# Designed miniproteins, single chains: the designs that were tried, part 40

Each design is a single chain, and the fold is of that chain. pLDDT is the mean over its residues in the fold that is shown.

## One batch from the design tools (miniprotein)

Design m1361
Fold by ESMFold2-Fast:
Structure m1361 (fold): chain A 94 residues (1-94)
Amino acid sequence: MSPIEKLIKELVEFLKKNLTDEQIKALIDYLESHRDDPAATAALVRLLILELAEELEKQGKLELAKWVREVMASLSQEELVALGEALVAELKKA
């Protein structure tokens, strides 16, 4: 599994555990409506990754949380947008 595929899997599991179906739909709708706004999309995706890292730290998964933060710090705006598109695709499969 690539680092990006692993990050997407962790994000999907986190979102499904912590958000209602209505909130997941609102997140998908936001990301799809902002396809022409890469800065807004990247900012939201970065926020979701930070929330995942904080939840992992609360669970005592310190090495996984550190890895998540390091991957996020390495991603460009373009890569964050692509990750957001892949995240929407995975969330729609549920």
Scores: mean pLDDT 84

Design m1362
Fold by ESMFold2-Fast:
Structure m1362 (fold): chain A 92 residues (1-92)
Amino acid sequence: MVKPKGVKLEQEGDSFKITESSPDSTGGDLISSIMQKRPISSFKGRDPSTLQLMIQKSDGTTIILDPNKKLSDYDISKGTRLKVIMLMRVPS
C-alpha cells in the first residue's frame, strides 16, 4: 500500500488536531488518517473515497467532507482542530 499523501493527526480527547498536511491533501486523506488513529471496525478496510465524514471545527462550523475535494476547499490545514461527528458510507 503506497502512502502518497499524509495527513497527520494528534488525538485530543474526542477531537483531533491536524499536525501535518499537504495543500493537495483531500477529504479521503483525512478520513484515512482518522481511521488509522481510531479504527471504526464497520469501516475497516473500506476505500476512503467511498466514505463521507461529518466534522465540527473549533469555531462550531459543521462540514460534510467530500473525499475527492481538497482540504483547502474547507479551510482545513495544519493546526486545525476538528471533532468527528459521523462517518458514513457514500450510497452506491
Scores: mean pLDDT 70

Design m1363
Fold by ESMFold2-Fast:
Structure m1363 (fold): chain A 86 residues (1-86)
Amino acid sequence: GRRLVDAVLAIPDLSAEERERVEAEREAPGEFVRTLLGRHIIRESIRVEELAERLGISRSTAREIRRLGLEAEIDEGMELIKRAIG
């Protein structure tokens, strides 16, 4: 919901493209918004419990957000390795 989008828009160093896409999903945030938030949680070492309390969501939902962020970070790392190899 709105709290989720506001939390993502508060992340420093979002690209203009990422910010535009997040704002387009304001009323119905999807996997892209959740993935950006998940990546931020991992980079800032924010606990799942803290995220759940801050956004008023369940711990299960907060874990899913973190999982999406972790998968995206792994995928980006693998793509960088693939580019370095050939």
Scores: mean pLDDT 77

Design m1364
Fold by ESMFold2-Fast:
Structure m1364 (fold): chain A 73 residues (1-73)
Amino acid sequence: MVKLSVVGTIAGAATGSKVTLRVDGEVVAEGTTVDGAFSLSAEVDLAPGVHELELVVEDPAGTRVGSGLLEVE
C-alpha cells in the first residue's frame, strides 16, 4: 500500500470546485477547492514502477484535466 498526498493550487478555480484524483484510470480520491487550493490523500496498492496520475477539476466555468507521473520504489 502506498499513501499518496496531492496538494496544489488551480488558477481561476472557484471555491467548491470538485477535484478527482485518478491513478492508472481508477478514482482514488475526491475533494473540493478552497480559494483555489486543494489537498487530497489516498492509500493505493501500487506495484513498483511508473504510474499515471490524472487530476480532474470540475468548475462552473468548465472542466480542467491535468496529467502527471508517479514513481513507486
Scores: mean pLDDT 77

Design m1365
Fold by ESMFold2-Fast:
Structure m1365 (fold): chain A 58 residues (1-58)
Amino acid sequence: GAGEAVSEATGFSLEDALSIAGGTADQSPEAGAMVVKGAKPETPMGLAERAGEAASKL
């Protein structure tokens, strides 16, 4: 589901992704590093948007 997609893309659980989308995007540097290093070139704001979208779709 959405939680699996978020974890695979960002390295966060669904709950952490909701926190990012809720306005704590800069609180999770490790997820940002994972996305930039392994998934695709994205800014921390881009990470928050993507995590929020996947989590909200749940």
Scores: mean pLDDT 54

Design m1366
Fold by ESMFold2-Fast:
Structure m1366 (fold): chain A 67 residues (1-67)
Amino acid sequence: MEAEELRKRLEEYKKLLANLKEKEETLKTIIDEVEANFTKEFGEKLRKEVEEKFKRELAELKAVAAA
């Protein structure tokens, strides 16, 4: 009886592992999509904001230092 119970457990673990692999592939695809969208939306916004701040600071420094 115990040996048959162990066999059923082993089959359950094998099915769970196969299921996890399938979920891992799905999760990878979702992560890739989220990363691509995040980089496009937030990366561009952050870059533009940093560039504008840098240009503003440089202009202020030039105005003060040159005067």
Scores: mean pLDDT 71

Design m1367
Fold by ESMFold2-Fast:
Structure m1367 (fold): chain A 82 residues (1-82)
Amino acid sequence: SQLQQIQNMIDALDRNLVGVLRRRLARGQVTVDQARQMVATAVANIRSRINQYVNDQAQRDALLARVDAIRARALATIDALA
């Protein structure tokens, strides 16, 4: 279903976003502030997709909460390296 595809994308973003941030920060390719901006952009992009495809309010809210958890984890990772 489209909901399962969105959930799979959220799971992939969680795994890939943290990994990308860790590698880019370790290599000096991004600053801490740039890493925070990358998190904000990624979160905005997936939120837009959820809003486009998920018409049920309760399901939308649950998926947005998962995105907030990804954001919190990514920011905690950046803060640990700041």
Scores: mean pLDDT 84

Design m1368
Fold by ESMFold2-Fast:
Structure m1368 (fold): chain A 58 residues (1-58)
Amino acid sequence: MEEAIKRLEEAAATAPTAEAQTIARAGLHELKQMLEDGKADEEAAERALAAVRRAGAL
């Protein structure tokens, strides 16, 4: 989870396309909300990273 958040933060700041940055920000927001609620989801983290990787940002 922490590693996924770190990668999404980097992608949100440095991704070469607006689409990839938007996907990274959306995934980061979702994961942070889950952590705030005391419930992390590894599957959600994996999906967010996969989406950003598909967009060419990881």
Scores: mean pLDDT 74

Design m1369
Fold by ESMFold2-Fast:
Structure m1369 (fold): chain A 103 residues (1-103)
Amino acid sequence: MKTFEGEVEATVVNRDGVEAKFKLKLKLEKIGDKLVRKATIKVLSGKYESSKGVANAGETLEIETTSILSDGELRTELRFQAGVEKAAGSSAYVLFLEAEKKL
């Protein structure tokens, strides 16, 4: 089993062009062929919007996802997740790049 835990203070630009600030706590666990991602998003200012939920300043959003990986796909999956965050305008992508180096 491989585990990564990290925290970052990050920003995201919403669809209306308004910036939100948030603290992301990320836990990634690789258990056999599964990658379990647990993200805790504490919104510091503005409004955080994602396909998994919405949170306003002072609120916390918890997101859990599981990916099934073939052998050797871990680094590709983490780079893909970093790319998704970056495409969404989120500076939190840096935490997934850090996880790639550690897992």
Scores: mean pLDDT 81

Design m1370
Fold by ESMFold2-Fast:
Structure m1370 (fold): chain A 72 residues (1-72)
Amino acid sequence: SEYLGKKLIDYLEEKHGIPKSVLAPFENQKVVLFGENGSLTVNMNEIISAELLKELEKLGKFTGFSVLGPAE
């Protein structure tokens, strides 16, 4: 996949149309991503692994996100 090894923030912009300007303030935060098929807790600064990509694809259409606190 063209998204493997890319930043999560780049994936969310390209795949779901979320501008980097919206997500950049949260780059060092842990967030819950909400999709039509569920939710996924991620660090916004992480690099997309094969496992993370599968979980992101399972979320379906992006519906929102919530900030939990600083990235671990």
Scores: mean pLDDT 83

Design m1371
Fold by ESMFold2-Fast:
Structure m1371 (fold): chain A 94 residues (1-94)
Amino acid sequence: SDEEIKKKAEELLKELLELARELVERHPDNRGARTLYALLEHALSEFEKWSAEEQIKAVKSLALALRDLALELGDEETARRAEEILKEAEKLEK
């Protein structure tokens, strides 16, 4: 089950990274978007070293950050997708 959880957490992290990349492309001057994208790239590079619990916690935190940033930028669709990723990560805790 830990291997299946880790695979799903990595898929969710990659989805967050793609959403953040698109957000940076739409808002190239936004420092928050660029910072979040860099944090997501760093998280992906270290991700395999983390426990399933640490991976879930990271995905949840980054999904919340992306949701809040997208809402501040008026990007309701990106915020909605980030919220869906958060809910999927919460399901992995149980």
Scores: mean pLDDT 89

Design m1372
Fold by ESMFold2-Fast:
Structure m1372 (fold): chain A 60 residues (1-60)
Amino acid sequence: SMAERIERLAEAIREMLAEGRKTVTPQEIAERAGFDRLPTLEEIIAAMKKAGAEGLGIVL
């Protein structure tokens, strides 16, 4: 489901923040979350809000 996809993307973002990452790409988030399909901007925004990821830059 979309909600499960957003949760897994948010978890990937939280893990990368914990590792000290400053910037990530949508592809890196997808790969870490275990998805072949790139996240949309709407999915990235939803996942970042869920993760509380103010310190992480997304490079498109």
Scores: mean pLDDT 84

Design m1373
Fold by ESMFold2-Fast:
Structure m1373 (fold): chain A 55 residues (1-55)
Amino acid sequence: MKLVSAGTGAEVSESDPGLKVNAETGEEFYVDPFTGKVYTDIEEWEKIVKEAVES
C-alpha cells in the first residue's frame, strides 16, 4: 500500500506521524498514537478503542 502525506503529497511510511492518504484509492489513514498502527477508517479505530476498553 502506497501512502502519501496529506499535507505535502510525499510518499511516507505507515509509522510516520500524522494524516496520510492512500495514493491508490485516495482514502485517508490515521496512525494510532498509542500503538503506531495505521487505521483506514474511523469505524475501525472506534472498534479498536472499544476492544481496548473491553480488555
Scores: mean pLDDT 63

Design m1374
Fold by ESMFold2-Fast:
Structure m1374 (fold): chain A 83 residues (1-83)
Amino acid sequence: SAAELVERARALLEEALADADPAVREAALAAVEGAEASLRAGDREGARAHAEAVREVVRAAGLTGEALALAEEAVRLLERAAE
C-alpha cells in the first residue's frame, strides 16, 4: 500500500540521516509527512512535489556511499507511493 511505502521511506531516511545535521533530518521528515498528507487527500501531484523536496534535501546533505543509497531508495518509494 502507499502507507507502507511511506513508512518504509521514513525508516530509510531516519537511518540515512542519523549522522546528518538535525535541521536536514527534520526538513526531510517534514517533506515525508507532506507526501503522506497529500496521498491521504488523493493529491498525487502534491505527493510528487514533496518526494522531489526530499530528493533536494538529500542532494544538499552531501551524503555518500550506503547513506546515499538508503536515501535514494527512500525517494524511489515515495515516488512509487505517488503513482
Scores: mean pLDDT 85

Design m1375
Fold by ESMFold2-Fast:
Structure m1375 (fold): chain A 86 residues (1-86)
Amino acid sequence: SISKLLEEAAAALSDEAARAALEEEARKVEKEIEEALEKGKKEGKPEEGFEKALELAIEFYSRVLPELSREELEEILEKKRKEALA
């Protein structure tokens, strides 16, 4: 999962302040992703919500986890979107 990859990235940082900053940024980005998906559902535009969530994920995770491709991020977000409805 992305959470495990972020945990590994944070563990690679020797500075506790850098780890705390990464964890805080990750929490904020995950909240924004969830809010974008929820807003899309409420407005009857789930594809617009997904596109916004994907942009947020790419911007953050491409900097922190450059090994993740856009396609992998799309699959993870699509899974999260489906799980929110189940």
Scores: mean pLDDT 74

Design m1376
Fold by ESMFold2-Fast:
Structure m1376 (fold): chain A 62 residues (1-62)
Amino acid sequence: MELSLRPRKVETPDGPVYEVELQRTDGGAPVRLTVEEAQALFESGDSSFTPEQAAAARAWRA
């Protein structure tokens, strides 16, 4: 099975934040990380985590 990730960078007055959407190919609803959730996962996973990897990590925990 393949997953499609749509990471995006949101510019805010307080600095850039990240938002991602994970789409499933099996017809399930897409998993969407909020700005806060994506940033928390990115920071807790350190600088090696991309927004795409943060979305995947969240999906694994579900």
Scores: mean pLDDT 53

Design m1377
Fold by ESMFold2-Fast:
Structure m1377 (fold): chain A 74 residues (1-74)
Amino acid sequence: AAREQAEALRAVGERALALGDPEGAVKAYEAALAAYSRVAEADPELLRALARAYEAAGKPERAAELLARARAAE
């Protein structure tokens, strides 16, 4: 359930980025990260996807923080 929910939200985030909605992508990926955190540590790929969404939304400092977290999780 939680992993399936996180995967579905991740797909929503990818779709939002493809449609030029980086703010929607950030919301979807953050929701996916929250769902995933209930069953496991943060997935580095999900953290990188969220960082890309923040970069596209014009928040590079937040993106850099997430990339550092992704690197630490590898």
Scores: mean pLDDT 77

Design m1378
Fold by ESMFold2-Fast:
Structure m1378 (fold): chain A 85 residues (1-85)
Amino acid sequence: TTVSGVTVSPSTAKPGDQVTVSWTASAPGTYTVVLRDSDGKVVSSVTTTSTSAVITAPKTAGTYFVYVKSSDGDVSAPAQLTVTA
């Protein structure tokens, strides 16, 4: 399965806000949405069978990157989330 077209809306959030992540997949499956900080550390993850998921913005302000992984090992290009205090 190929995962592409990852978007984060809104792309700028306050700590604790909910943001929607959406993507395109070539086949149905299970997806893991991974949020990483600017150092590449995983801060949260959510698993879904949809092509969208809601995630909670981290409590620490900064630049974060959202990746979507398929269960068969494909990983998307990152989408940026900016968290402002």
Scores: mean pLDDT 81

Design m1379
Fold by ESMFold2-Fast:
Structure m1379 (fold): chain A 110 residues (1-110)
Amino acid sequence: SLPKVTTKPDPETIKKLEELGFSREEATELASFLQSLGFTDEQIVEIAKILKGVLSVEAAKLLLYFLHEQGISPEEIVKILPSIVEYLKNLLITNYKQLKPFLERLKAVA
């Protein structure tokens, strides 16, 4: 309805994600999700570069939502994300089914 404003991701941001090897659907889903968490277009592209080839889109969304729920700022998430992704890769955690139990364990200890 007219009183509600919906923001869409910048088409240039979607194109940059497609150039990284995401499909148009994956690029739109990831960019829209990250925009809803307060990330800028530049931060979305940086995150996509870090995540591409390491985590599935579903695993990436789960990880970024978890970090956001912990109260970590978008700027700090971008800064620490390469170290987190490398750690998960070394544990062979690359998909949603492996990541979810790992994050649930972290939440139980915190």
Scores: mean pLDDT 80

Design m1380
Fold by ESMFold2-Fast:
Order: structure tokens, then sequence, then C-alpha cells
Structure m1380 (fold): chain A 70 residues (1-70)
């Protein structure tokens, strides 16, 4: 589905971002789990905005690229 494709894109983009990859593995997994738990594009967008607010501008380009498709 398009939702599953957007989740996969978000996870791959975050895990390949140097700032996100520098986080403790447990924290990375918690964010990935939040993304995968989203049941709609609206819920995915809300999760991505929360991650953006928590982790700051280093992830803006990555998160905004996925948000533009939600």
Amino acid sequence: SELDELKDEAVVRLLTNPAFAALPEEEQQAYVDRILAARSKEELAAVLREIQAELGPALDAVINAVLART
C-alpha cells in the first residue's frame, strides 16, 4: 500500500541520516516502532512531525520529503 511505502521510505531515510544513526539503538528502534504503528497517512504525518520537533533541524529535509507525500 502507499502507507506501507511511505513508512518504509521514512524508516530508510531516518536510518541512513547521520544524526539519527548516531542516536542510541534503543532510541532509534522506539522511533521506528512509532512510524510502523501509524495506521493512516494523517497518523504517519503526526508521528513524523513529533520526531521532527524532538530531534531538530538535522532531520528537516528527510522528514519534509516524506511529509510532502502524506
Scores: mean pLDDT 86

Design m1381
Fold by ESMFold2-Fast:
Structure m1381 (fold): chain A 81 residues (1-81)
Amino acid sequence: MEELIEKLKSEGFSEPIAKAAVELAKEENLPEEELSKIAALIWYTLRLRGLDPNDEENIKKLVEELKGKLEEAEEEVGSYK
């Protein structure tokens, strides 16, 4: 768990985003290789909404919203990869 958070931090994600990505991956039963995509999805969604992607409150709200709705969130972000 901690090593996955550190890996995402090494990719440039903040600790709150890294933790959120790991939490969502566990909830959705996704493989480790999807962690960077989930972290990017959280970051882009917050950015599209005009919210600070490093704000822990914004991230926490979005994580609750994304539980069971990752597909819907991907549609909201649009053509991100």
Scores: mean pLDDT 73

Design m1382
Fold by ESMFold2-Fast:
Structure m1382 (fold): chain A 63 residues (1-63)
Amino acid sequence: LSAGQRLMADLLVRDGGMSREQALEVVRLAAAGDLEGAARLIAEHAGLSEETARQVARTIAAL
């Protein structure tokens, strides 16, 4: 994972309320191009709207 992707995983844990395992799976899925899979986990576990979760997934994929 890139340094930016690791930082995003830490932010998902601290500010999103996700477990470290969930945050790392999100970053792994987004890095692999599975933006819908990543967004689903963000929406489910971080309590974000589906649209916000998709924006976060796209940001992680671009890192």
Scores: mean pLDDT 84

Design m1383
Fold by ESMFold2-Fast:
Structure m1383 (fold): chain A 64 residues (1-64)
Amino acid sequence: SSEIRQAQDEYLKATDETIKKFRSYLENRNSDQDVVDKKQEELRKANLKSGEKFLALRRLIDES
């Protein structure tokens, strides 16, 4: 279904963003503490979003 395909695409997009934020965090891990804190927060938000997209995808599959 188009809804499941869209949810899959959204989850994969969110996963890619999490990987990018994790790389940014690693590249900045020895920077000033304010930069590190910002990168950690970006990574935390990306992880939450990918988790939300995964749950949304699972619900669509389970309800189909």
Scores: mean pLDDT 88

Design m1384
Fold by ESMFold2-Fast:
Structure m1384 (fold): chain A 83 residues (1-83)
Amino acid sequence: SSLKEFFEEVEKLVEESEKPLEMVEKGEDEEEALKLADELVEKMEKLVEWAKRVLPEPVIKYLEEALKKIKERKEEVEKKIKA
């Protein structure tokens, strides 16, 4: 179903948002980690914008919570790089 595929994509983006912090923790490329974090935020923002046009309010709220989580994880990456 299209809804199942959509939620699987959202869950995948949330899971992938853990990778930038793991990269920094392992001493990998900090610029690449930040770039990945930025790309994940952008992808999720596009999904939220689309959802606001076509999906009901409870689903939009769920997606906004997922976006918030991805943004918070990006902020943790930025703080760790600057420390």
Scores: mean pLDDT 84

Design m1385
Fold by ESMFold2-Fast:
Formats: sequence, C-alpha cells, structure tokens
Structure m1385 (fold): chain A 97 residues (1-97)
Amino acid sequence: MEEFEGSLVDVLRHLLRKLDEAIAEGKVLEFEYEVDPEQLRAAMADPAAARDVKVRLRIRELGPATPEQIENLRSMRDALLEQLAVFDPAAAAELRA
C-alpha cells in the first residue's frame, strides 16, 4: 500500500500515473481519497483553488484484473484526466502524449 499527499493537481497526476501502470500490467488498483469536501467544491467552482486543496491518497495494487476491471480502470483514468484538464490543461496534455 502506498500513500501520497499533495495538492489536488499533484494527487490527480500521481493517481493517473498509477492507473496507467495498473492498466499496462493488467492489475487491479484500489484507492481512497481524504479531502475536505468544501475545499473540493471550491476547486470545482474555481479551478485556480485546486492547488490549495490538500488531498491524501492511499493506493493498493491487487492481483490480475479481469477485462471488465481493466475497462473500468480505463473509464476512471479518462474521467480523472478530463478533471485534471480543468485544473491543469498542460499537465493533462502531457499525460495524453
């Protein structure tokens, strides 16, 4: 199990990297967020506030993923990448390449 603490943008970048690794390796990935709901809502209303949002991320890699689980991870990766594009378009573009 891995823990990562940072801004919302830093945590999204780290999680996207871990999702890409899990998908490439055919592994199941579980994760949990600890974030202030008010700070998260503020960042969704004003993307500039995202850098001031503090997030704690816990990640656990599990064994081999089924095709359905890999499809779910890809959908999650795409959704998180679009969220990152709202807060940091340059970082999202880098991760698409």
Scores: mean pLDDT 79

Design m1386
Fold by ESMFold2-Fast:
Structure m1386 (fold): chain A 87 residues (1-87)
Amino acid sequence: LTAEFRALYDRALALFNQAWTQLDNPALARALAAEARALFDQALQLVGTSDEPLDLDRPVFPSDFLAARAAFEAALAELEARLAALE
């Protein structure tokens, strides 16, 4: 689970960062951001169905990932606001 979550999360972050570099192409930037969000949701679903804590530096619980999701959603909202400002 930890390895699968990490892989999905890292891929989501990579796509989000790519979306941020594509502000000159808003349609592509939005598509990349949407895919990043979907991958992050998949990662959270994977963790949320586990009855066992994930072991990284300490036992990691699903609540820790909900906090990470909130931060990620805030960053996506900022990207969307920037894309909207480009009109």
Scores: mean pLDDT 70

Design m1387
Fold by ESMFold2-Fast:
Structure m1387 (fold): chain A 87 residues (1-87)
Amino acid sequence: MPSPIEQELEKEIAKYEEILKDPNATREQIEEAVNRILQLIGKAKKAGVSDEKLIEFLERVAKIAEENGDEGSKKIFEWVIKEIKES
């Protein structure tokens, strides 16, 4: 079963997707959602979630960003994937 931190990651990823699909969403709301996801990735790594699992979450949220036209956040998620792989 997914850990509590993995469940929190799933919730924040879902919230980010909902914000992206809202035509009234501000750039600030999008940036806040991205920052929450990145903070949770850091907490999940500290909690012992594998790099492979963290990369799976990041690849999934990068795809959500791409499918919804958030190219800036996609590049951030791709950069974090590269950093984890090169660490």
Scores: mean pLDDT 85

Design m1388
Fold by ESMFold2-Fast:
Structure m1388 (fold): chain A 62 residues (1-62)
Amino acid sequence: GPHHEEATRLLMEELGLSRENAARAAEVAHDLGPAAGAQLLVRHGGLPEEVARRIAELAARA
């Protein structure tokens, strides 16, 4: 859906992931929910907290 597509695009842009890897990361963030998904993106992706929160919220709505 559009939220998954936008989360995938942002993960490609912010982390330099391939489309396939970004889509899998978005699915993991969806399954974890917005709080745990944001923590994953900060801790393991190195994203700023504000960017990670936005992507995780989009993924959770997918």
Scores: mean pLDDT 84

Design m1389
Fold by ESMFold2-Fast:
Structure m1389 (fold): chain A 68 residues (1-68)
Amino acid sequence: SLDSSKEAFTHGYEGDSTGSGNSVKKGGLSDQQSNDVKRASQFSISDGEEYSAGMVSSLGSLYGSKYL
């Protein structure tokens, strides 16, 4: 930044302070991650209850088998 009062941050330290990375995220996976999350969220909303029921059933079976 050129309008900064601190010279310490003129060397392209946009993310050096905390790593905001709103301009450069370094990961390059932001677009893919966002798409994956949105897809998973939509799927969960549609089949959230049934998906949860399936998971609970599986966990119960494993826990019961180990205890018995």
Scores: mean pLDDT 45

Design m1390
Fold by ESMFold2-Fast:
Structure m1390 (fold): chain A 62 residues (1-62)
Amino acid sequence: MPGDFDGDGTTDVGDVLALQRLVEAGHVPTPAEQRAVRYLLANPDVTTYDEAAYRRWERENA
């Protein structure tokens, strides 16, 4: 399961890589997991996922 959350609801790059391996094995990611992957891959300087930062990035890049 991606998103090894420490109770703060964030996802880091390590969780994204684990999710990619699961997807290759046949796992179907949720829309939230897909958003986190997309944001982190597009922003290599970002090591953790934050939904507010994603919404800002989406607005600037839509």
Scores: mean pLDDT 63

Design m1391
Fold by ESMFold2-Fast:
Structure m1391 (fold): chain A 82 residues (1-82)
Amino acid sequence: LSPEEVAADARLLALSLEDALPSAPASSRPHLQEAIEAAREAARLAAAGDVEGARAALFRVAELLRKTGADAGADAIEETFG
């Protein structure tokens, strides 16, 4: 994946998580908020050409999604960027 593709995918991920936040159970919201910030960080790092840093931030999103029970979403991130 190019840095531009990683940045675009990370931005879309952040937007999807923001859209999901109001409907999330209260116990999941702190983890989703952290995941949104990590996805935004991944987008910024990828835009700067730091693809390795972006991957680390995206794997952080996957960890946070697993804490909310969103294992399929976490698996998709790991498959796409691992």
Scores: mean pLDDT 84

Design m1392
Fold by ESMFold2-Fast:
Structure m1392 (fold): chain A 72 residues (1-72)
Amino acid sequence: SKMEKAFEAAKKILSLRDATAEEVAELLKRIPELKDVEDEIIELASEFVVEHKDEELSFEKFKKYYKEKKEK
């Protein structure tokens, strides 16, 4: 899924370097494989991974985070 690809890419970037959510999102937008992913999904995946970098990251947790942010 598009959400899972964005999440895994964001997680990988953060595992390789310290970055802000904005920096992660900008890097994700440069990946050709993610060109069809909505900016909102990329931004929320980047925000989730950075905010929870010291915790166990899973796609299930990201899906919950995304739903909560969309239900505002």
Scores: mean pLDDT 79

Design m1393
Fold by ESMFold2-Fast:
Parts: structure tokens; sequence; C-alpha cells
Structure m1393 (fold): chain A 105 residues (1-105)
């Protein structure tokens, strides 16, 4: 993975971990459900078009960079990526297991 993409993947994991901690405490972030649904379809299409060329982790890093640069709210991005991974059955359980392990440390 390019060093630049690795930084965005680490930022995604850090932001996702903070979101999961808030959800576990019963704190629900404000997000636009319609915008998240639209982003989820965009993310699913991006994964399908790129999974033959890039790893899922590289795709996550590229999406997080692109959508943040477009001014998309970070919680909308994170939720849409997880929904897309779950619906496509693409490393969702592995990524969730990694984040849950980080929460126990």
Amino acid sequence: MKEELEKYLEEFKKDALELLKKLQKGEYPEYDEKKVDELTEYVKKFIKENKSKYSIKEIIAMLYKELKEKGVEKHDIIISIFKALKELDEEYEELMAELLDLMEK
C-alpha cells in the first residue's frame, strides 16, 4: 500500500473506533439517513469496480480520502462504508473484529 493510503486507512480505523465507542455508550451521532443510503450505493459500486485491482483496505483508504476531500461528513462516510462491506460480504467481519480488539486494549 502507498504510504499516503496507509495514513488514510489508519485515520478511518481511528474515526470508526471512536464512532463504535460512542454507539456502545448509547450516544447516537447525527447522520443523514438518505445521504448514507446514497453513499452506500456509491461505495458498493466503487468496491465492485475496483476489487480486481486493489485490496479492500486500499479501497477503504481511497474512498475515505476522496469523500473527505469532497466535504462529506466523516460519520456518513464511515457508516456507508460499513453498510456496503456488510451488504457485499467483503471483509466486514474481519474489519469489525480488528476494531473490537482495539476497543479491548
Scores: mean pLDDT 80

Design m1394
Fold by ESMFold2-Fast:
Structure m1394 (fold): chain A 56 residues (1-56)
Amino acid sequence: SRAARRAEQLAYHAELLANPEDERYQITREIGEKLREIGDRLDEAIAKGEKPPPLE
């Protein structure tokens, strides 16, 4: 629902205001970015017919 999405948006903005410089917050974001990059590389290898080990 729109109300749920708005609540998530407000919570995200509140978190940024509360902890914009928090090192743990920055590290968590960096981990997420690296995991996305690894996922993209796995998809590319699978598309080429290579079978990389699965990630958990």
Scores: mean pLDDT 64

Design m1395
Fold by ESMFold2-Fast:
Structure m1395 (fold): chain A 92 residues (1-92)
Amino acid sequence: MADRAVEIADLAATDPEAARALARALLAELAQQPGVAVDDAEAAADQMVALAQFAADAGVLDTLKEIIRLQVSDPERAAELAREAAEKIRAL
């Protein structure tokens, strides 16, 4: 799971349409995992790909990959890192 999400982040820079399709599929599967809340999988997938593209341009793609990996082992920590990354990116 985590490796597929990291692949989506890498694809977002090269092939955003393929990244969006994979992100939607992965987020739909993650929504079925205990402790992972995804309210709107399509909106989350689109935001994830947009964030990955922006993170690559801003030089914080590695942080996004860490968030993705933590989502399966520690979803609370992943959510905190995602919030911090989003605020840091918006402050640029």
Scores: mean pLDDT 65

Design m1396
Fold by ESMFold2-Fast:
Parts: structure tokens; sequence; C-alpha cells
Structure m1396 (fold): chain A 84 residues (1-84)
């Protein structure tokens, strides 16, 4: 499904960021997640970015891998609710 594809693409992007840089800024995660949601699910870009930003809002400017994985799960959960 488009949602499963979005989750896979976002997981691949997060893994690539940690492999290359050892870290990911919360802002970079939000832009990646928002772009994937907009492109794969056809959500308005501003709405997709808001979902992504809300998922990382409780964390600091840099995400640990565990925080990035939790934020990814929250983004997918929010997108699933919106598509229902």
Amino acid sequence: SPLERAERLLREAVDAAFDRYGRIPASTFAELAGTVLADELGLPREEALKIARDAVEKYGPWLTREQAEAALDEVVRRARELLA
C-alpha cells in the first residue's frame, strides 16, 4: 500500500542518515517525513510537515536512533488515522 511504501522509504532514509552521519536533526527528520507523506500519500505538503513536526516536538534538536524510530512510528500512526 502507499502507507507501507511511505513507512519503508522513511525507515530507509533514517537508517541512511544514521549510517552516514551517526545522528539526525529533528528538523531533517521532519522534512524527510513530511516529504515522504506528501509524495506517497498525496497529502498537502503543509499538513504532512505538521504531522512530522508534531511527532518530533517533544524531543531536542538532535534525535537518538530510538527517538527517530519512535517518531517514525508516530508519523505512520497519524497518517493511518488520517487515511481511515
Scores: mean pLDDT 85

